# Designed miniproteins, single chains, part 104

Each design is a single chain, and the fold is of that chain. pLDDT is the mean over its residues in the fold that is shown.

## One batch from the design tools (miniprotein)

Design m3606
Fold by ESMFold2-Fast:
Structure m3606 (fold): chain A 55 residues (1-55)
Amino acid sequence: SRDEAIEQSAKQMADALLAAGVPQERVLALLRSLLAKEPEVPESVRQAILDYVRS
């Protein structure tokens, strides 16, 4: 689904940024900004993405 594609892409972006040495708090801020532009994304998907980065 579109939501699954967004979740997968966001997690892939997070992994790439973390591997490049971007701090976790910066990655979280970037993802929050991107998700703010996608108001139709369910809260469960949004939380799954952010929790993935925090784990």
Scores: mean pLDDT 82

Design m3607
Fold by ESMFold2-Fast:
Structure m3607 (fold): chain A 85 residues (1-85)
Amino acid sequence: SAAERIEALLAEAERAFRAGDYRTAERHLLEAERVLSEATGQPLPALGAAVAAGLITPEQKERFLRLSIEVGVRFLEEAVKKVTA
């Protein structure tokens, strides 16, 4: 199911993030987006709508959003350091 695929991808992304491998974490999050896009027929589905449709759980939505923000912050920190050097 989409929820099972998302669970596996979120677990791998969380593992990569804990290891400091932000690029691998991003890759798994982008694959999870692709899975949701395929399941909804939309390029970028609203996560709340995906939960309401039963495609993912509220816990998966929370983890997806939290991890996406954290990974984004890490990449922004790297980009800022390169621009300000």
Scores: mean pLDDT 76

Design m3608
Fold by ESMFold2-Fast:
Structure m3608 (fold): chain A 65 residues (1-65)
Amino acid sequence: MAEKSAEAAAEAGRAGDGAAAATGLHEYQKLGVSKEKAEEALRAAEEGGADASAVRAGQTAVKNA
């Protein structure tokens, strides 16, 4: 499971780059929300400058949805 990795990525992004976007990716990855919501979170993180780990977590959330 990628839960711990997604949480670590979200915290890393939050510390230095796009806190809200990284937190959103983590929550969507955990909750398994609809693909549409996960895609929105990933897009926001990419535009907001989330780091590569946070983006990866968001991609996992999109696939999981």
Scores: mean pLDDT 57

Design m3609
Fold by ESMFold2-Fast:
Structure m3609 (fold): chain A 99 residues (1-99)
Amino acid sequence: MEELEKEALEALERLGEAARAGDLEAVESAGGRFQRALDELLATGSEEEVRRFVEEILPRLEEIARTLAERFSPLSPERAAKALRTELERYVEQRLAAK
């Protein structure tokens, strides 16, 4: 669990760096690593541990969504951040309920 959280945080940091640099290939790569780490956490972690981790990373993901929207999307940055929060929370709840 702690190792998967560290892997997810490292991937999230790389994702933020790639978003700020405008490197879409690096964004895709880092996003994929983050998604894999999150999926393993959802599969193996407790509901409490996963919820706490998601709450900790949400502000960072929202900032990344704003950065990407400002550079590459017709969506407003705030709309993109809200959509990401809503989708991630729904995804996490669905995956935890399926355990």
Scores: mean pLDDT 81

Design m3610
Fold by ESMFold2-Fast:
Structure m3610 (fold): chain A 59 residues (1-59)
Amino acid sequence: SDRERRARILAAKNFGLILAGQVRAGSEEQGKALEDALRKASSTPFYAEALAAYEAELA
């Protein structure tokens, strides 16, 4: 349903934000490796949404 889809998108965005917070406390190279891993998994909608939130948060 649309409600379930929106809940999954929110979960994916929260996942991206959590990863961005962890990387912000670490190195930029660690962040780049994590971004590349998310990008490779971005054929899955969950990881595509997570990557978008991750990149936006670190910008």
Scores: mean pLDDT 76

Design m3611
Fold by ESMFold2-Fast:
Structure m3611 (fold): chain A 87 residues (1-87)
Amino acid sequence: STEAALAAFEAALAEVQAEAPEAGGLLRDAIRRGPQTAEEAAATDAVSRAGVRVITAYGHSPARGAAELARFRATALAVAERLARAR
């Protein structure tokens, strides 16, 4: 379901912040308040696109969703680190 996919996204973003507190915090803040810079806009767009892939995958099967969620986690971490480097 969409609700389950959204909960999984929030959990994945929390895991990214646990692994990279500063970078993950910057990304989560940009998502919560909306992007304020071009770098934040690019980061939130990338996370949004990756999130659509997870929702689509869960629509096919829970196993496909779980696999795509793992890729989302890796993407979110890379995006967060890129955002942190841009400041």
Scores: mean pLDDT 80

Design m3612
Fold by ESMFold2-Fast:
Structure m3612 (fold): chain A 88 residues (1-88)
Amino acid sequence: TDKLKKKLEEYLKKAKEAEEKGDKIGAAKYLVFASIYAADLGDYEKALEYAKKAKELALSEPPDNLDAGSVLVGASVTIVVTEKELEK
């Protein structure tokens, strides 16, 4: 739907802006949302790419960062779900 596409584009833009500002956790959070919307649109390949990037960004932060831990869990779950959808 047009609303899902708009949300995907908006979260991808926010993720890019967060990365440029050095906000790795903010970028990762936006990429998790972008991954979810891409999956909702049936674009599981892009959903997987965004979720993997979010996981990489979260893993680059100290393990005692609670926000990074939350993003890592969200990204990991999205990767597993998206890979399963790609299998049909």
Scores: mean pLDDT 77

Design m3613
Fold by ESMFold2-Fast:
Structure m3613 (fold): chain A 60 residues (1-60)
Amino acid sequence: DKRKQVLDTIIKQFRDMGASDSDIDQVKYYFDNNDAQKLIDMIRSKGASSDIMQMLYDMI
């Protein structure tokens, strides 16, 4: 559904940016534990696009 699609998009973007498997595991961990603030902070620190940031805010 929508949350899974957002997660898949974030993971793809992170891989495209050269993120490690460890970085991807952290994204999945924060997502699965509903830690929206840590997820947002991590993705923002990696320089994610405005579109990805908007998708994250829509999940809060």
Scores: mean pLDDT 73

Design m3614
Fold by ESMFold2-Fast:
Structure m3614 (fold): chain A 91 residues (1-91)
Amino acid sequence: ELEKLIEETLERLRRAMLEAGVPEEGVELVVEKLKEAFEKLIKEGMEEKVKELVEEVLRALEETEDPAEAVRRALRIIQERLGEAEEELKA
């Protein structure tokens, strides 16, 4: 159920971004970009890395009470993990 886990994680991230004051248009852009990136990595056989990434993001969003801090943590995890996975695809 990786696809459902991704959808749940992105929905929680969307809510946190909206609560942190990010405009809806910006939230939609980020969520769409992330969904595309995750789908690409899954097609390349990196389902396990995507699962680890979304689980870590979901945990950060669940553990952090302040929406702005939750978003900062989530985006940091995403940036680091996606960068690592994309670099591995190039190797």
Scores: mean pLDDT 82

Design m3615
Fold by ESMFold2-Fast:
Parts: structure tokens; sequence; C-alpha cells
Structure m3615 (fold): chain A 85 residues (1-85)
């Protein structure tokens, strides 16, 4: 449910999420800070990869809105990781 990502954007999001989760798990950042760092990392990687077309820009806007409303998304990733590992 939610945003359907292109394969390249999905890979970028996955890597950024993993890094944000690692920082959160280490207690170096708050969930809110982790969410902001996650979004900044995604945005930088998207710009570097040249994924600046309308489709990817729209998906980034939706992702940012989802993160702002659901900062707990990173907490859910951490909880999910605990169960999967």
Amino acid sequence: MGIELSPELEEIVERAARRALERLEAGEVTPEEAARLFYEEVRRAVEEAGLTDEENQEKLRLLEEQLRDNVEALKLYEKYKEEVE
C-alpha cells in the first residue's frame, strides 16, 4: 500500500532506510532525526542518479508527506527487523 517506486528509486530508499535504522538502533539519533536524515539521503541519491523526472519527483513528494505524518515508519522497520532476524 502507498507509493509504487521504480526499481532504482526503491534501491535508493532501501539503502537510506537501512542506514537510518542502523543509526536509530545505535541510539545516535531520535526517530524524527532518523526520518529527516533518511529523506535527505534519498533526495541526494536521487539527484546524483538523475532521477529528476516528473514520476520520481511525485513519488518523492508522497514519500516526504508519508514520513512527516508517520515518523514511526522507521520504528516499524526496526521492530520488523527484530522479528525477521
Scores: mean pLDDT 68

Design m3616
Fold by ESMFold2-Fast:
Structure m3616 (fold): chain A 63 residues (1-63)
Amino acid sequence: MSEEQIRELSRELAEKYGVDEEEVYKLITEAIKKGYSNEEIAMLLQAKFGLPAKEVLELLEKY
């Protein structure tokens, strides 16, 4: 996933779920750098921001 794709996904999640775009962007970017899977990233977003992990995973798989 490119930096542009992470930014686009972060914006989509922020608009859909009312969470902070920069906080989401930071979490996804750091998780990818650490080698976390899309499933692990979705679980982290659920734990931190209350996002639905299944729907977030589907969005991650699209990028």
Scores: mean pLDDT 84

Design m3617
Fold by ESMFold2-Fast:
Structure m3617 (fold): chain A 72 residues (1-72)
Amino acid sequence: MEAELEELRRRSEERAREVAELLVAEGVDPELARNAAHTLVGERGEDAPPEELAREGLALLRSGRFVPRYAG
């Protein structure tokens, strides 16, 4: 169970990192991109393509409709 929990965490972190990098490439602030990426991965799941998540997140952020669900 420990190895499975660590793998799940790593996969979620890797997907969030990829989404955040795509958002930063589009001109989003790095902190905002990180928060948006984690929120999107948490809502859509780690199996969603990073380009799809980044595209959706970018549209929501630029329209002012994105509300981060986890801002710790």
Scores: mean pLDDT 72

Design m3618
Fold by ESMFold2-Fast:
Structure m3618 (fold): chain A 60 residues (1-60)
Amino acid sequence: MKPLSEEEIELLEKAGVDRKTVLEIEEQMKKADAAGDKKTVSKLAAQLAALAIRAVGEQI
């Protein structure tokens, strides 16, 4: 699994996503990848993407 760059983490933090939450999800993804749990990796990646979308403040 490819780790997030510091720039990507900073952009998420600036957009209102907590840095600790981003790093925690990334760490869980690394553990799941090491265990061969591709489903959990995909789920965590989707959660990270959802946090980024919410942080941008898009309203319907």
Scores: mean pLDDT 72

Design m3619
Fold by ESMFold2-Fast:
Structure m3619 (fold): chain A 94 residues (1-94)
Amino acid sequence: MENEEIREKVRKMLEEGMPLSEILRFLLEEFEKIGAPEEKIEEIREALRMAEAADPEALSRLLRKRMNNPLGELSAEEQAVAAEMEAKLRALRA
């Protein structure tokens, strides 16, 4: 809902090949403007520190995990259902 505009902008930045550090600075600024919880702002700051430390693979994995779970918590059951659905879709396409 409210974060969809931010997500769409991030997706465009990724498609344009912008550095992850620049994308994270953009996210930090936008989240501060919308009054996001300090916990979320601190997560982005930590990710930015990792990007600046030149560990792009670790940062990419962390960012992907956060973007897929913006509310922080998918249960083990929800993850299992998602994996099963992906497997069935792949089998159906083959």
Scores: mean pLDDT 60

Design m3620
Fold by ESMFold2-Fast:
Structure m3620 (fold): chain A 94 residues (1-94)
Amino acid sequence: MEKEELIKEGILVDAEAGVVAIGASSLKLSGPEEVRPLAEEALRLAAEGSRKAKEGVELAKEGDLEKAKEKIEEAKELTRRAEELYREALEKLK
């Protein structure tokens, strides 16, 4: 069912955002000064993506599939942007 698919997608996006948040937090705390602003922004976006993904999962459980889909798509975009910033920060370390 679409509901089960949305719940699964939201859980996966939340997990992906969590991985980015861990990496970005590490760079923010122990990385060189030049990568800290990128790490801080990546962490912020990853945290927002995680929150939106969790909201989408709850909405899907409640049967609000349209709002769930909207929140999960927002979460995907935030997580994608966080991953791009985190990757850029890592590239500066080379």
Scores: mean pLDDT 87

Design m3621
Fold by ESMFold2-Fast:
Structure m3621 (fold): chain A 92 residues (1-92)
Amino acid sequence: MSEETERLFEEGLRLMESDPARAAEAFLRAAELLEEEAKKEPNESTRELGLMLAEALRRMAEYLARGDPEKAREVLRELEEELRRKREERAA
């Protein structure tokens, strides 16, 4: 991920409980940047991972914009579990 995408993701996580509307804007912008990065990524596995992350961030933004931070946190937990699983598969 670019430094800008990482910054927006971290900002979204920090604001998720205190300012869900601003967290939604940060996650949506991060998703858009990840989709643009994926278009330029020649490696299929890295591109697929980027698009998966972008989709998760877009879903989180939608739930936060609707005033449902609990469902947004569920999407985050699912994403963290998927990323953990992929790291374990690479270590095997």
Scores: mean pLDDT 80

Design m3622
Fold by ESMFold2-Fast:
Structure m3622 (fold): chain A 118 residues (1-118)
Amino acid sequence: SLTSLEFDVAQEDVRRALAMSVDEFHPLAQEIYEIVASVPGMDDGTARGAAEAYQAGLLSGKPESGVKAAMATVIGGAARAGLPLEVTKETIRRIGEVTGNMKVAEEVIELLEEAEAL
């Protein structure tokens, strides 16, 4: 299930990322912001939140945890906005592609398909 997505990011690093501007983020976190912000119907808070989650993961030395947290943020934002599942899956694939975490993207997409089937 989506609740089985594990991400282990220090609370202190989450706080640091929240205090940063997008311009101060790592280039890959900025790319995540741009990808999510480009999705029609996705809100700026979700785009910012996904980039912040990845940035916090990087600050913690746990980039894979950051990717999972960013993907979880996109899933929540897309659901709140009523976006089609296909749009969510494509956004997750793009994040996996740019961060070099395509295996994580595939695992998250499988969890999404299982959740939709329930």
Scores: mean pLDDT 83

Design m3623
Fold by ESMFold2-Fast:
Structure m3623 (fold): chain A 100 residues (1-100)
Amino acid sequence: SVSDMMQQAIDTAQTLDSVTPAQVSALRNLIQQMMSLTTNPSVQAILQQFYNYVQNRSSLSRADAVHIMRGIQVAVAQMSDAQQAALVPSVQALYNTLQQ
């Protein structure tokens, strides 16, 4: 599931001191795609805050990356099955990038 893929991404991020520009870019792309799909105003507001934080950053601390990814995981759980399915490529790209 997308939630399980997010958990794998979070677990991997917890082993890093910081995340790279490519990893931040993958995270930013995931947030943008979630914002385009969600109709929930509370989810939209949280995603907008995460997007504003990451949009001009080339790196994130471990603590910031994990916090954002956990917030994304909670937001994903509030989305429909069809919306979650649309996120699979972006979540997979994030997970693959974190393993580099």
Scores: mean pLDDT 86

Design m3624
Fold by ESMFold2-Fast:
Structure m3624 (fold): chain A 63 residues (1-63)
Amino acid sequence: MEEELRRQKRVEEGAKLAKEASDPKYADIVAESTRLILQHLYDQGREEEADRLLETLKKMAES
């Protein structure tokens, strides 16, 4: 299903953004935690919350 591929892409993008926005010492742990949180939100049908998290991560990485 194309939606599944889109969800996977968003999860990976979020993990990458979290890693870029984080202290290098904790970047890998933060990336993994972000991936799990996004996967959980999508699994629960909380797409709006997942989108807000992604938007926040993008702003943090751009700052």
Scores: mean pLDDT 78

Design m3625
Fold by ESMFold2-Fast:
Structure m3625 (fold): chain A 74 residues (1-74)
Amino acid sequence: KLSFSEEEIEIFAEVLGVSKEKAREIVEEYDELVAAKVKNPIGVVAKKFGIEPEKILEALIEVGIEKLKRAVGL
């Protein structure tokens, strides 16, 4: 199971400019690295998928804002 919902994967894909399928692969890898307590999961994912680490951080922030809005009923 991914830490992101289907809608959150969609937001992540849009921010990164990738397909929804590719976004799922990226999130799966990120979730595995976080679960393994890797010190720099963003940097590892960025290098593996050839995406700028700042862009991955931007996408994660956008998803985080959406999660927070939903959690507090905004």
Scores: mean pLDDT 83

Design m3626
Fold by ESMFold2-Fast:
Structure m3626 (fold): chain A 103 residues (1-103)
Amino acid sequence: DLVEKIRSLLSEEEQRLLERLARGEPLSPEEKERLREIIKKLKEAGFSDEDIARFLLELAREQGMLVEEEDLPEAVEAVRNGKPWELGIRLDTRTGLRLIEEA
């Protein structure tokens, strides 16, 4: 499983930071640089931008975000451009808008 393979390479601190990214939480400049280092480490371990994007989408789904199949191309671009937090912000915005509409 892709998710299990990636998780095995991550510390608990790195996993918590990625969960915050997945929820679209505000991130400091230092946390954003740490996320870029994590992505670089995963790429050096042989994971593609698409593998990392798929992992982030699964993580977002686990965090209660609304994830669609159409999110994959955008997730790949966010990973490729070194701004994976843009995916989290987009998913959090969509999820929040849905909750407001349903309330």
Scores: mean pLDDT 82

Design m3627
Fold by ESMFold2-Fast:
Structure m3627 (fold): chain A 55 residues (1-55)
Amino acid sequence: GDAERAREAGERMRQGIRDGDDAAVVEAGKELRDLYLNAKTEEGREEALRESLRG
């Protein structure tokens, strides 16, 4: 679901930060932003926000 996708995108963002992979960070950030704006559930939106702030 959207919450699982948010967790996966958050993990990819954190990995990109550790690796210095700016493209991976930007792609994961765009997915988290999309989930925040368009998630079908409040749980998905809240997870996207939480993952975005955990960076």
Scores: mean pLDDT 83

Design m3628
Fold by ESMFold2-Fast:
Structure m3628 (fold): chain A 80 residues (1-80)
Amino acid sequence: PKIIVESEKGKFEYEVKDAKEAGRAAAEIMGKILGVKPSDLGLESAADYFAERSKSAAEAAKLGGERIEALTGAKVTVEA
């Protein structure tokens, strides 16, 4: 699946193969939009959180996208 985020910081596209990659992509995108390093917000550990809670890459991508929208207000699209 692919995560597409449209924000004031630009458009980000990440193709992910598993739940861990989806979590890491979400953390990286949130860090870029918020203007911080992922490590400064514990966003690196968010990758493990999404991987633990998700049964597939698609589920993890959807959950990551919803969290990006909730925390940043960016427009997120997840392609299966």
Scores: mean pLDDT 70

Design m3629
Fold by ESMFold2-Fast:
Structure m3629 (fold): chain A 90 residues (1-90)
Amino acid sequence: MTYRATITLDAPADLQPGQEVLLMIDYPDSQGREMVSIAPARISAVLSPTRVELLIEGELPEVEGPQRATILDEKFNVLAEGTVTLEPVE
């Protein structure tokens, strides 16, 4: 399954279309416990310095509404932090 993630960044970040990253999403489980999901992603578009779009291929948690997210490189260095909204794409 493919997901489109739109991220509103807390601060401008130097991200490029086609860049491969890891998306870390913080989300509550059904009992309100703090959970973390990490998925490989690719930057599909840079809409503004503080708004980026990612494509993610794989399984992500079924979460409602915006979630906190961190964009990481392949070495788990933090590139950016923000708020993510997820939508499935065909």
Scores: mean pLDDT 79

Design m3630
Fold by ESMFold2-Fast:
Formats: sequence, structure tokens, C-alpha cells
Structure m3630 (fold): chain A 116 residues (1-116)
Amino acid sequence: MEERFKELVEKAKKGDKKAVQQLLDEARKLGEEAARHLREGDIETANKLFKKAGDLLDAALESLKAPAEVRRQVATTLVGGAILAVGHVLDGDLEGAAEAVLEGVERAVELVRSTL
């Protein structure tokens, strides 16, 4: 997965919009996998996958030369999702935590896609 991520980032930096779209698709898949791990109680793996989704979204924004305001909106959306997920975990609501992570990543993906 990391080798494919590096190749996609290089292609995106060269102006390949298809590579940017593939980075967004991979970020969404990582969000879905993070949600799955949260439902299973594997919070550590979910956190690593969620961070990786954020890294892919940041790479896509950098490749698009996105305005600072859009970058801040994406970061705020991801942080908001993480805060909601932590609240749900503390309440023992792993389903709510999984939904918060997935919705956060999906909203962030749509914000980046709107700059294409």
C-alpha cells in the first residue's frame, strides 16, 4: 500500500487529475477500514488508518495547490470527526465512533473533490 501511495502522489504532483481522484478513493477506503476496526474495538489500528487517510488528503490538496482556506476546512473536518469518535469510544458506542470517522473522511474527500 505505501509504494502505491508514493506512486500516486508523484503522478498527482505532475498534474495527473486521475491520480488525484485515486488518492481520494484510497483515502475513502482507509476511512472505511478505520471504521471497521473501530467496530471491532481495534482503536490503535483505526487511529493509524485514519491518520493515513488524512495524509492522502493532504497530498491531494498539495498536488492541487489548494487555497489555505480549503486546507483548513479539510483539517477542521477531520479533527471534528476524530473528536466525535473519541467521545463515542469513551461512551462505549463503537458504532457511533465508526460512523463519526467515516462521515468525517467522506466530508473531507468531498471538500477536496470540489477543488478538481
Scores: mean pLDDT 85

Design m3631
Fold by ESMFold2-Fast:
Structure m3631 (fold): chain A 68 residues (1-68)
Amino acid sequence: MSDAEKAENVATLQAMIRQVVAYLRSQGRDALAAEFAARGEALIKEGVANNWSLDELVARFQALVAEL
């Protein structure tokens, strides 16, 4: 994919991570929110390094959410 598509995909995933983190914090789960944020950022970093598609990134993000 193009660099512009990568940037857009990263921005999309960062927005999704922020929504989940905000939700967890609203529930008083601050430690879990911090852990999820760290895992989400690691996922994005790995995905960019390995040139993953948006579908791959979303699938792996959904797997992280399922572990909550």
Scores: mean pLDDT 82

Design m3632
Fold by ESMFold2-Fast:
Parts: C-alpha cells; structure tokens; sequence
Structure m3632 (fold): chain A 90 residues (1-90)
C-alpha cells in the first residue's frame, strides 16, 4: 500500500494521518521545520504508531536534519509498516 507524507513549506509544519487496514490502525505524525529563507528542511520528526483493537503493537519515533535523511527514513518507515502488517496477518 502506498504511503504519502504531506509537507508544507514555512517556518514549521505539522502533518497527522490515520489509516486502517484489516483491523489495524496506522497513525503517522510528521513535524517539519523549514529554513524560511531557502525553504530547505532543517529538521524533521516522524512518529509512527500501529494499533490492533485499540492496543499499540508498534511505535517508532525518528528525528533527522537533512532532506536525504528524511527521504531515507520515509522509505524505511514505509517498509517497516508493511513488514508489521504482513506479520500481523493471520
């Protein structure tokens, strides 16, 4: 399943998304701090939580300071979410 993170330009950005797949609730929260002069990412904080029947089964939080690190983390978290979803499919 495709994961999409919405990032807005400014002095700071907060994004919150929820999804549900086969009874699993996936919540992603992204906080982005941008350089107001260049629009470049100065800092990105990503939090991921997966719940099953209202109980947290996975949680991760990562902080990065470059666009390259942010893209790498986005790919890693997407892969991890898919791995957890497959593991919980019974």
Amino acid sequence: MEKELLIERGDGTHFHAKGEVDGLEIEVEVEVTLDPETGEVVKMKVKVEIKENGKTVYEAEVEVTTKEEALAVEKELAAKIEEILEKLKK
Scores: mean pLDDT 64

Design m3633
Fold by ESMFold2-Fast:
Structure m3633 (fold): chain A 62 residues (1-62)
Amino acid sequence: AIGALKALGFSETQARQIIRIVEMGLELGLSRESTIAFVAKELGLSREQAERGVETVLAVLE
């Protein structure tokens, strides 16, 4: 997952944070939209960048 996120232009720190947030969201039963919004807010990313990051992690996990 980290390598895929770095290929999309995320830093290693951002990649680790996105993975952590997505995993927590899945464990807590959060919607995809809520997880995307949380990533965008926490990392200061656009919604489009946050969505790409979240979808990339989800594709690796399932």
Scores: mean pLDDT 81

Design m3634
Fold by ESMFold2-Fast:
Structure m3634 (fold): chain A 80 residues (1-80)
Amino acid sequence: MSKEEFIELLKFARENSLDEVIAYIKEKYGLSDEEARRVALSLINASLIGTEGYLVKNADPEKADLDKIELEKKVKSPSL
């Protein structure tokens, strides 16, 4: 996904309930309930703590790209 899509996900997570974020992540990325919940919790946590930082530092693409890469890695490879 693009960094813009990642920022939109953070905004979505901030404005919506956990269940709504889980449903969106499941549909968008084809994840299981458990995987989507894990990703959704990470996004909600980031949105509450980091969204202000992302909005203030919307000119910091490196941080957004790193978080995007981590999210994509969790989707394609749960890594561990």
Scores: mean pLDDT 60

Design m3635
Fold by ESMFold2-Fast:
Structure m3635 (fold): chain A 116 residues (1-116)
Amino acid sequence: MSEEELKEKLREAEELLKSEDPEERLKAAEILEEIAKSKNEEIQKRALPLLERATKDEDPEVRLRAARALETLLKSKNKEIRLEAVEALLPLTTDPDPEVRELALEGLEIAKEKFS
């Protein structure tokens, strides 16, 4: 994806994440997961606050998608991105949804190996 396409997707995700419709918020989380896979560090840094918001969503599917995006960011060569992704994932290790909890725990174990 081009940088302009990523900027447009980021704006779309920001607006969709404000929706009262869980399907629109889920679409926002899916867009943020795509951004996390893009390897554009500037856009990834801008997506991090939106991902943190998505990890606090009422819908476990939205939180799960946000956790997957954050797990992708834990593999970043950028230390700041990895640290912010760790911070956003930590609360999900006690999430009431077992799939969200397991994904967060697995992602953080991988991060520990990279930081040690």
Scores: mean pLDDT 85

Design m3636
Fold by ESMFold2-Fast:
Structure m3636 (fold): chain A 100 residues (1-100)
Amino acid sequence: MEELIEEAAKNFNLEEYKEFLEELGLKPSDAELEAIEKNPKETAALALASTSIPPEELKKLAELYQKDKEKAIKEFKELLKDEPERVKILTAAVLVSLSQ
């Protein structure tokens, strides 16, 4: 878990994250986006604590995002369909970071 948090924080890319959020139809506030960008380690820790997706499944989804973005977007939407919007927003940040 800790290693995954460090990896996600190290590889955070705001531009790619914003693009992924747009493809997911998610619109965080400007303040929330700023908080995520300034605190990538805290964001990753909170996402992994909040999401119902196991760390191993998140890693596999990140691998899929590198190979086939369209398929990864579809699987992400399906896996997190019933999750609160905030959890989707936070989990998306980790997924994009792990796909770098």
Scores: mean pLDDT 82

Design m3637
Fold by ESMFold2-Fast:
Structure m3637 (fold): chain A 74 residues (1-74)
Amino acid sequence: MEVTEEDLRVALTGVPGVDPALADRILDFFGSVEAFLAATPEELTKVPGVDAETARRIAAVAEALRRASEAGAR
C-alpha cells in the first residue's frame, strides 16, 4: 500500500519530541511523501524545531515506513 500523509503524521507523532504540529511542519517542508521518505537526517535538521537527535529518530521511522511499503507490494 502507498504511505499517505496521514500515515506519516501518525508515525511521526510516535517519535519522542514530535507533536502533531511538528509532524505537519516536517511534511509541509518536504512537500510530498516521497521527498520525506528520501530525506537524510541532515535535511531533517533544516526543519525548524528538529534537532539532530529528533532528526535521527524521524529518519529511522521513515526507513521503517519505506520497508513496510515495499513489503506491501503484490
Scores: mean pLDDT 77

Design m3638
Fold by ESMFold2-Fast:
Structure m3638 (fold): chain A 90 residues (1-90)
Amino acid sequence: SLSEELREIIKRIAENAKDTAEAVYVLGEEISRAVAEGRKDLAKELARLMGRVTGDPRVGEEFIRLIDEGKTPEELLAFARRVAERLKAK
């Protein structure tokens, strides 16, 4: 199920990401992959998780907007990189 896939992704991020910026990058790769595979439902749930991981719901909302606008996997990954860079600058 979608809930089971989301839990598996969350577990992998929690086990492998050393900091929030790395978690954002990994999650951005997962969103990009979901969109490339035509799985907009999964991509949007991962975008909501991005808001929770960053502590900023607006980041998640922006990812959902980009997904709904039909942005490419490459554009979504570029946005994730910009978010991760902002977190590193703190």
Scores: mean pLDDT 84

Design m3639
Fold by ESMFold2-Fast:
Structure m3639 (fold): chain A 78 residues (1-78)
Amino acid sequence: SREEVWELVEKYAEELQKYYEEKAPSLTDEQKKQALALLYETSKKMAEIVEDESLSPEEKIEEINKLYEEAKKKLEEI
């Protein structure tokens, strides 16, 4: 459902933000810029998936899960 897709996006956005906040004190200014840019780009892509009328709710969940996994891996590499 649309509600399930929205709740998933909110959950993942909160988890990525928490992860960033925990790492931020040990990051350089350049690393912080990279992390924030990644969070912004990920949120933008998730919003595009939510608004994609060609995708079923199930397909949206799959794409959002994939995007979250990729974003988390990239954050861990910073």
Scores: mean pLDDT 85

Design m3640
Fold by ESMFold2-Fast:
Structure m3640 (fold): chain A 94 residues (1-94)
Amino acid sequence: SEEFQRYLYEALERIVELEVETLKVEKGEEVTEEELEKVREETEKEFLEELKKIYEEQYKKDPSLIVPALLEYAEKKVKEAEERLKEAKKKAEE
């Protein structure tokens, strides 16, 4: 559905934003545009590859639970990225 695709897209965008910000916090002025682009590309690739794996595994078990499983994964990844940024900011202040 369009609503489902929107949620996944927003989650991916948020995860990428958080991972990019984490790298900026960790490296400060030493971070390069090439490193930021690489983190963006790798984060997007990992997210999409894992969604595909979850889809394929859930399809074999119970296809009716695919959408909930993908949403749970997206929400978990957003929270993990938020916690990584918080930890990076805490270490930068020490």
Scores: mean pLDDT 85

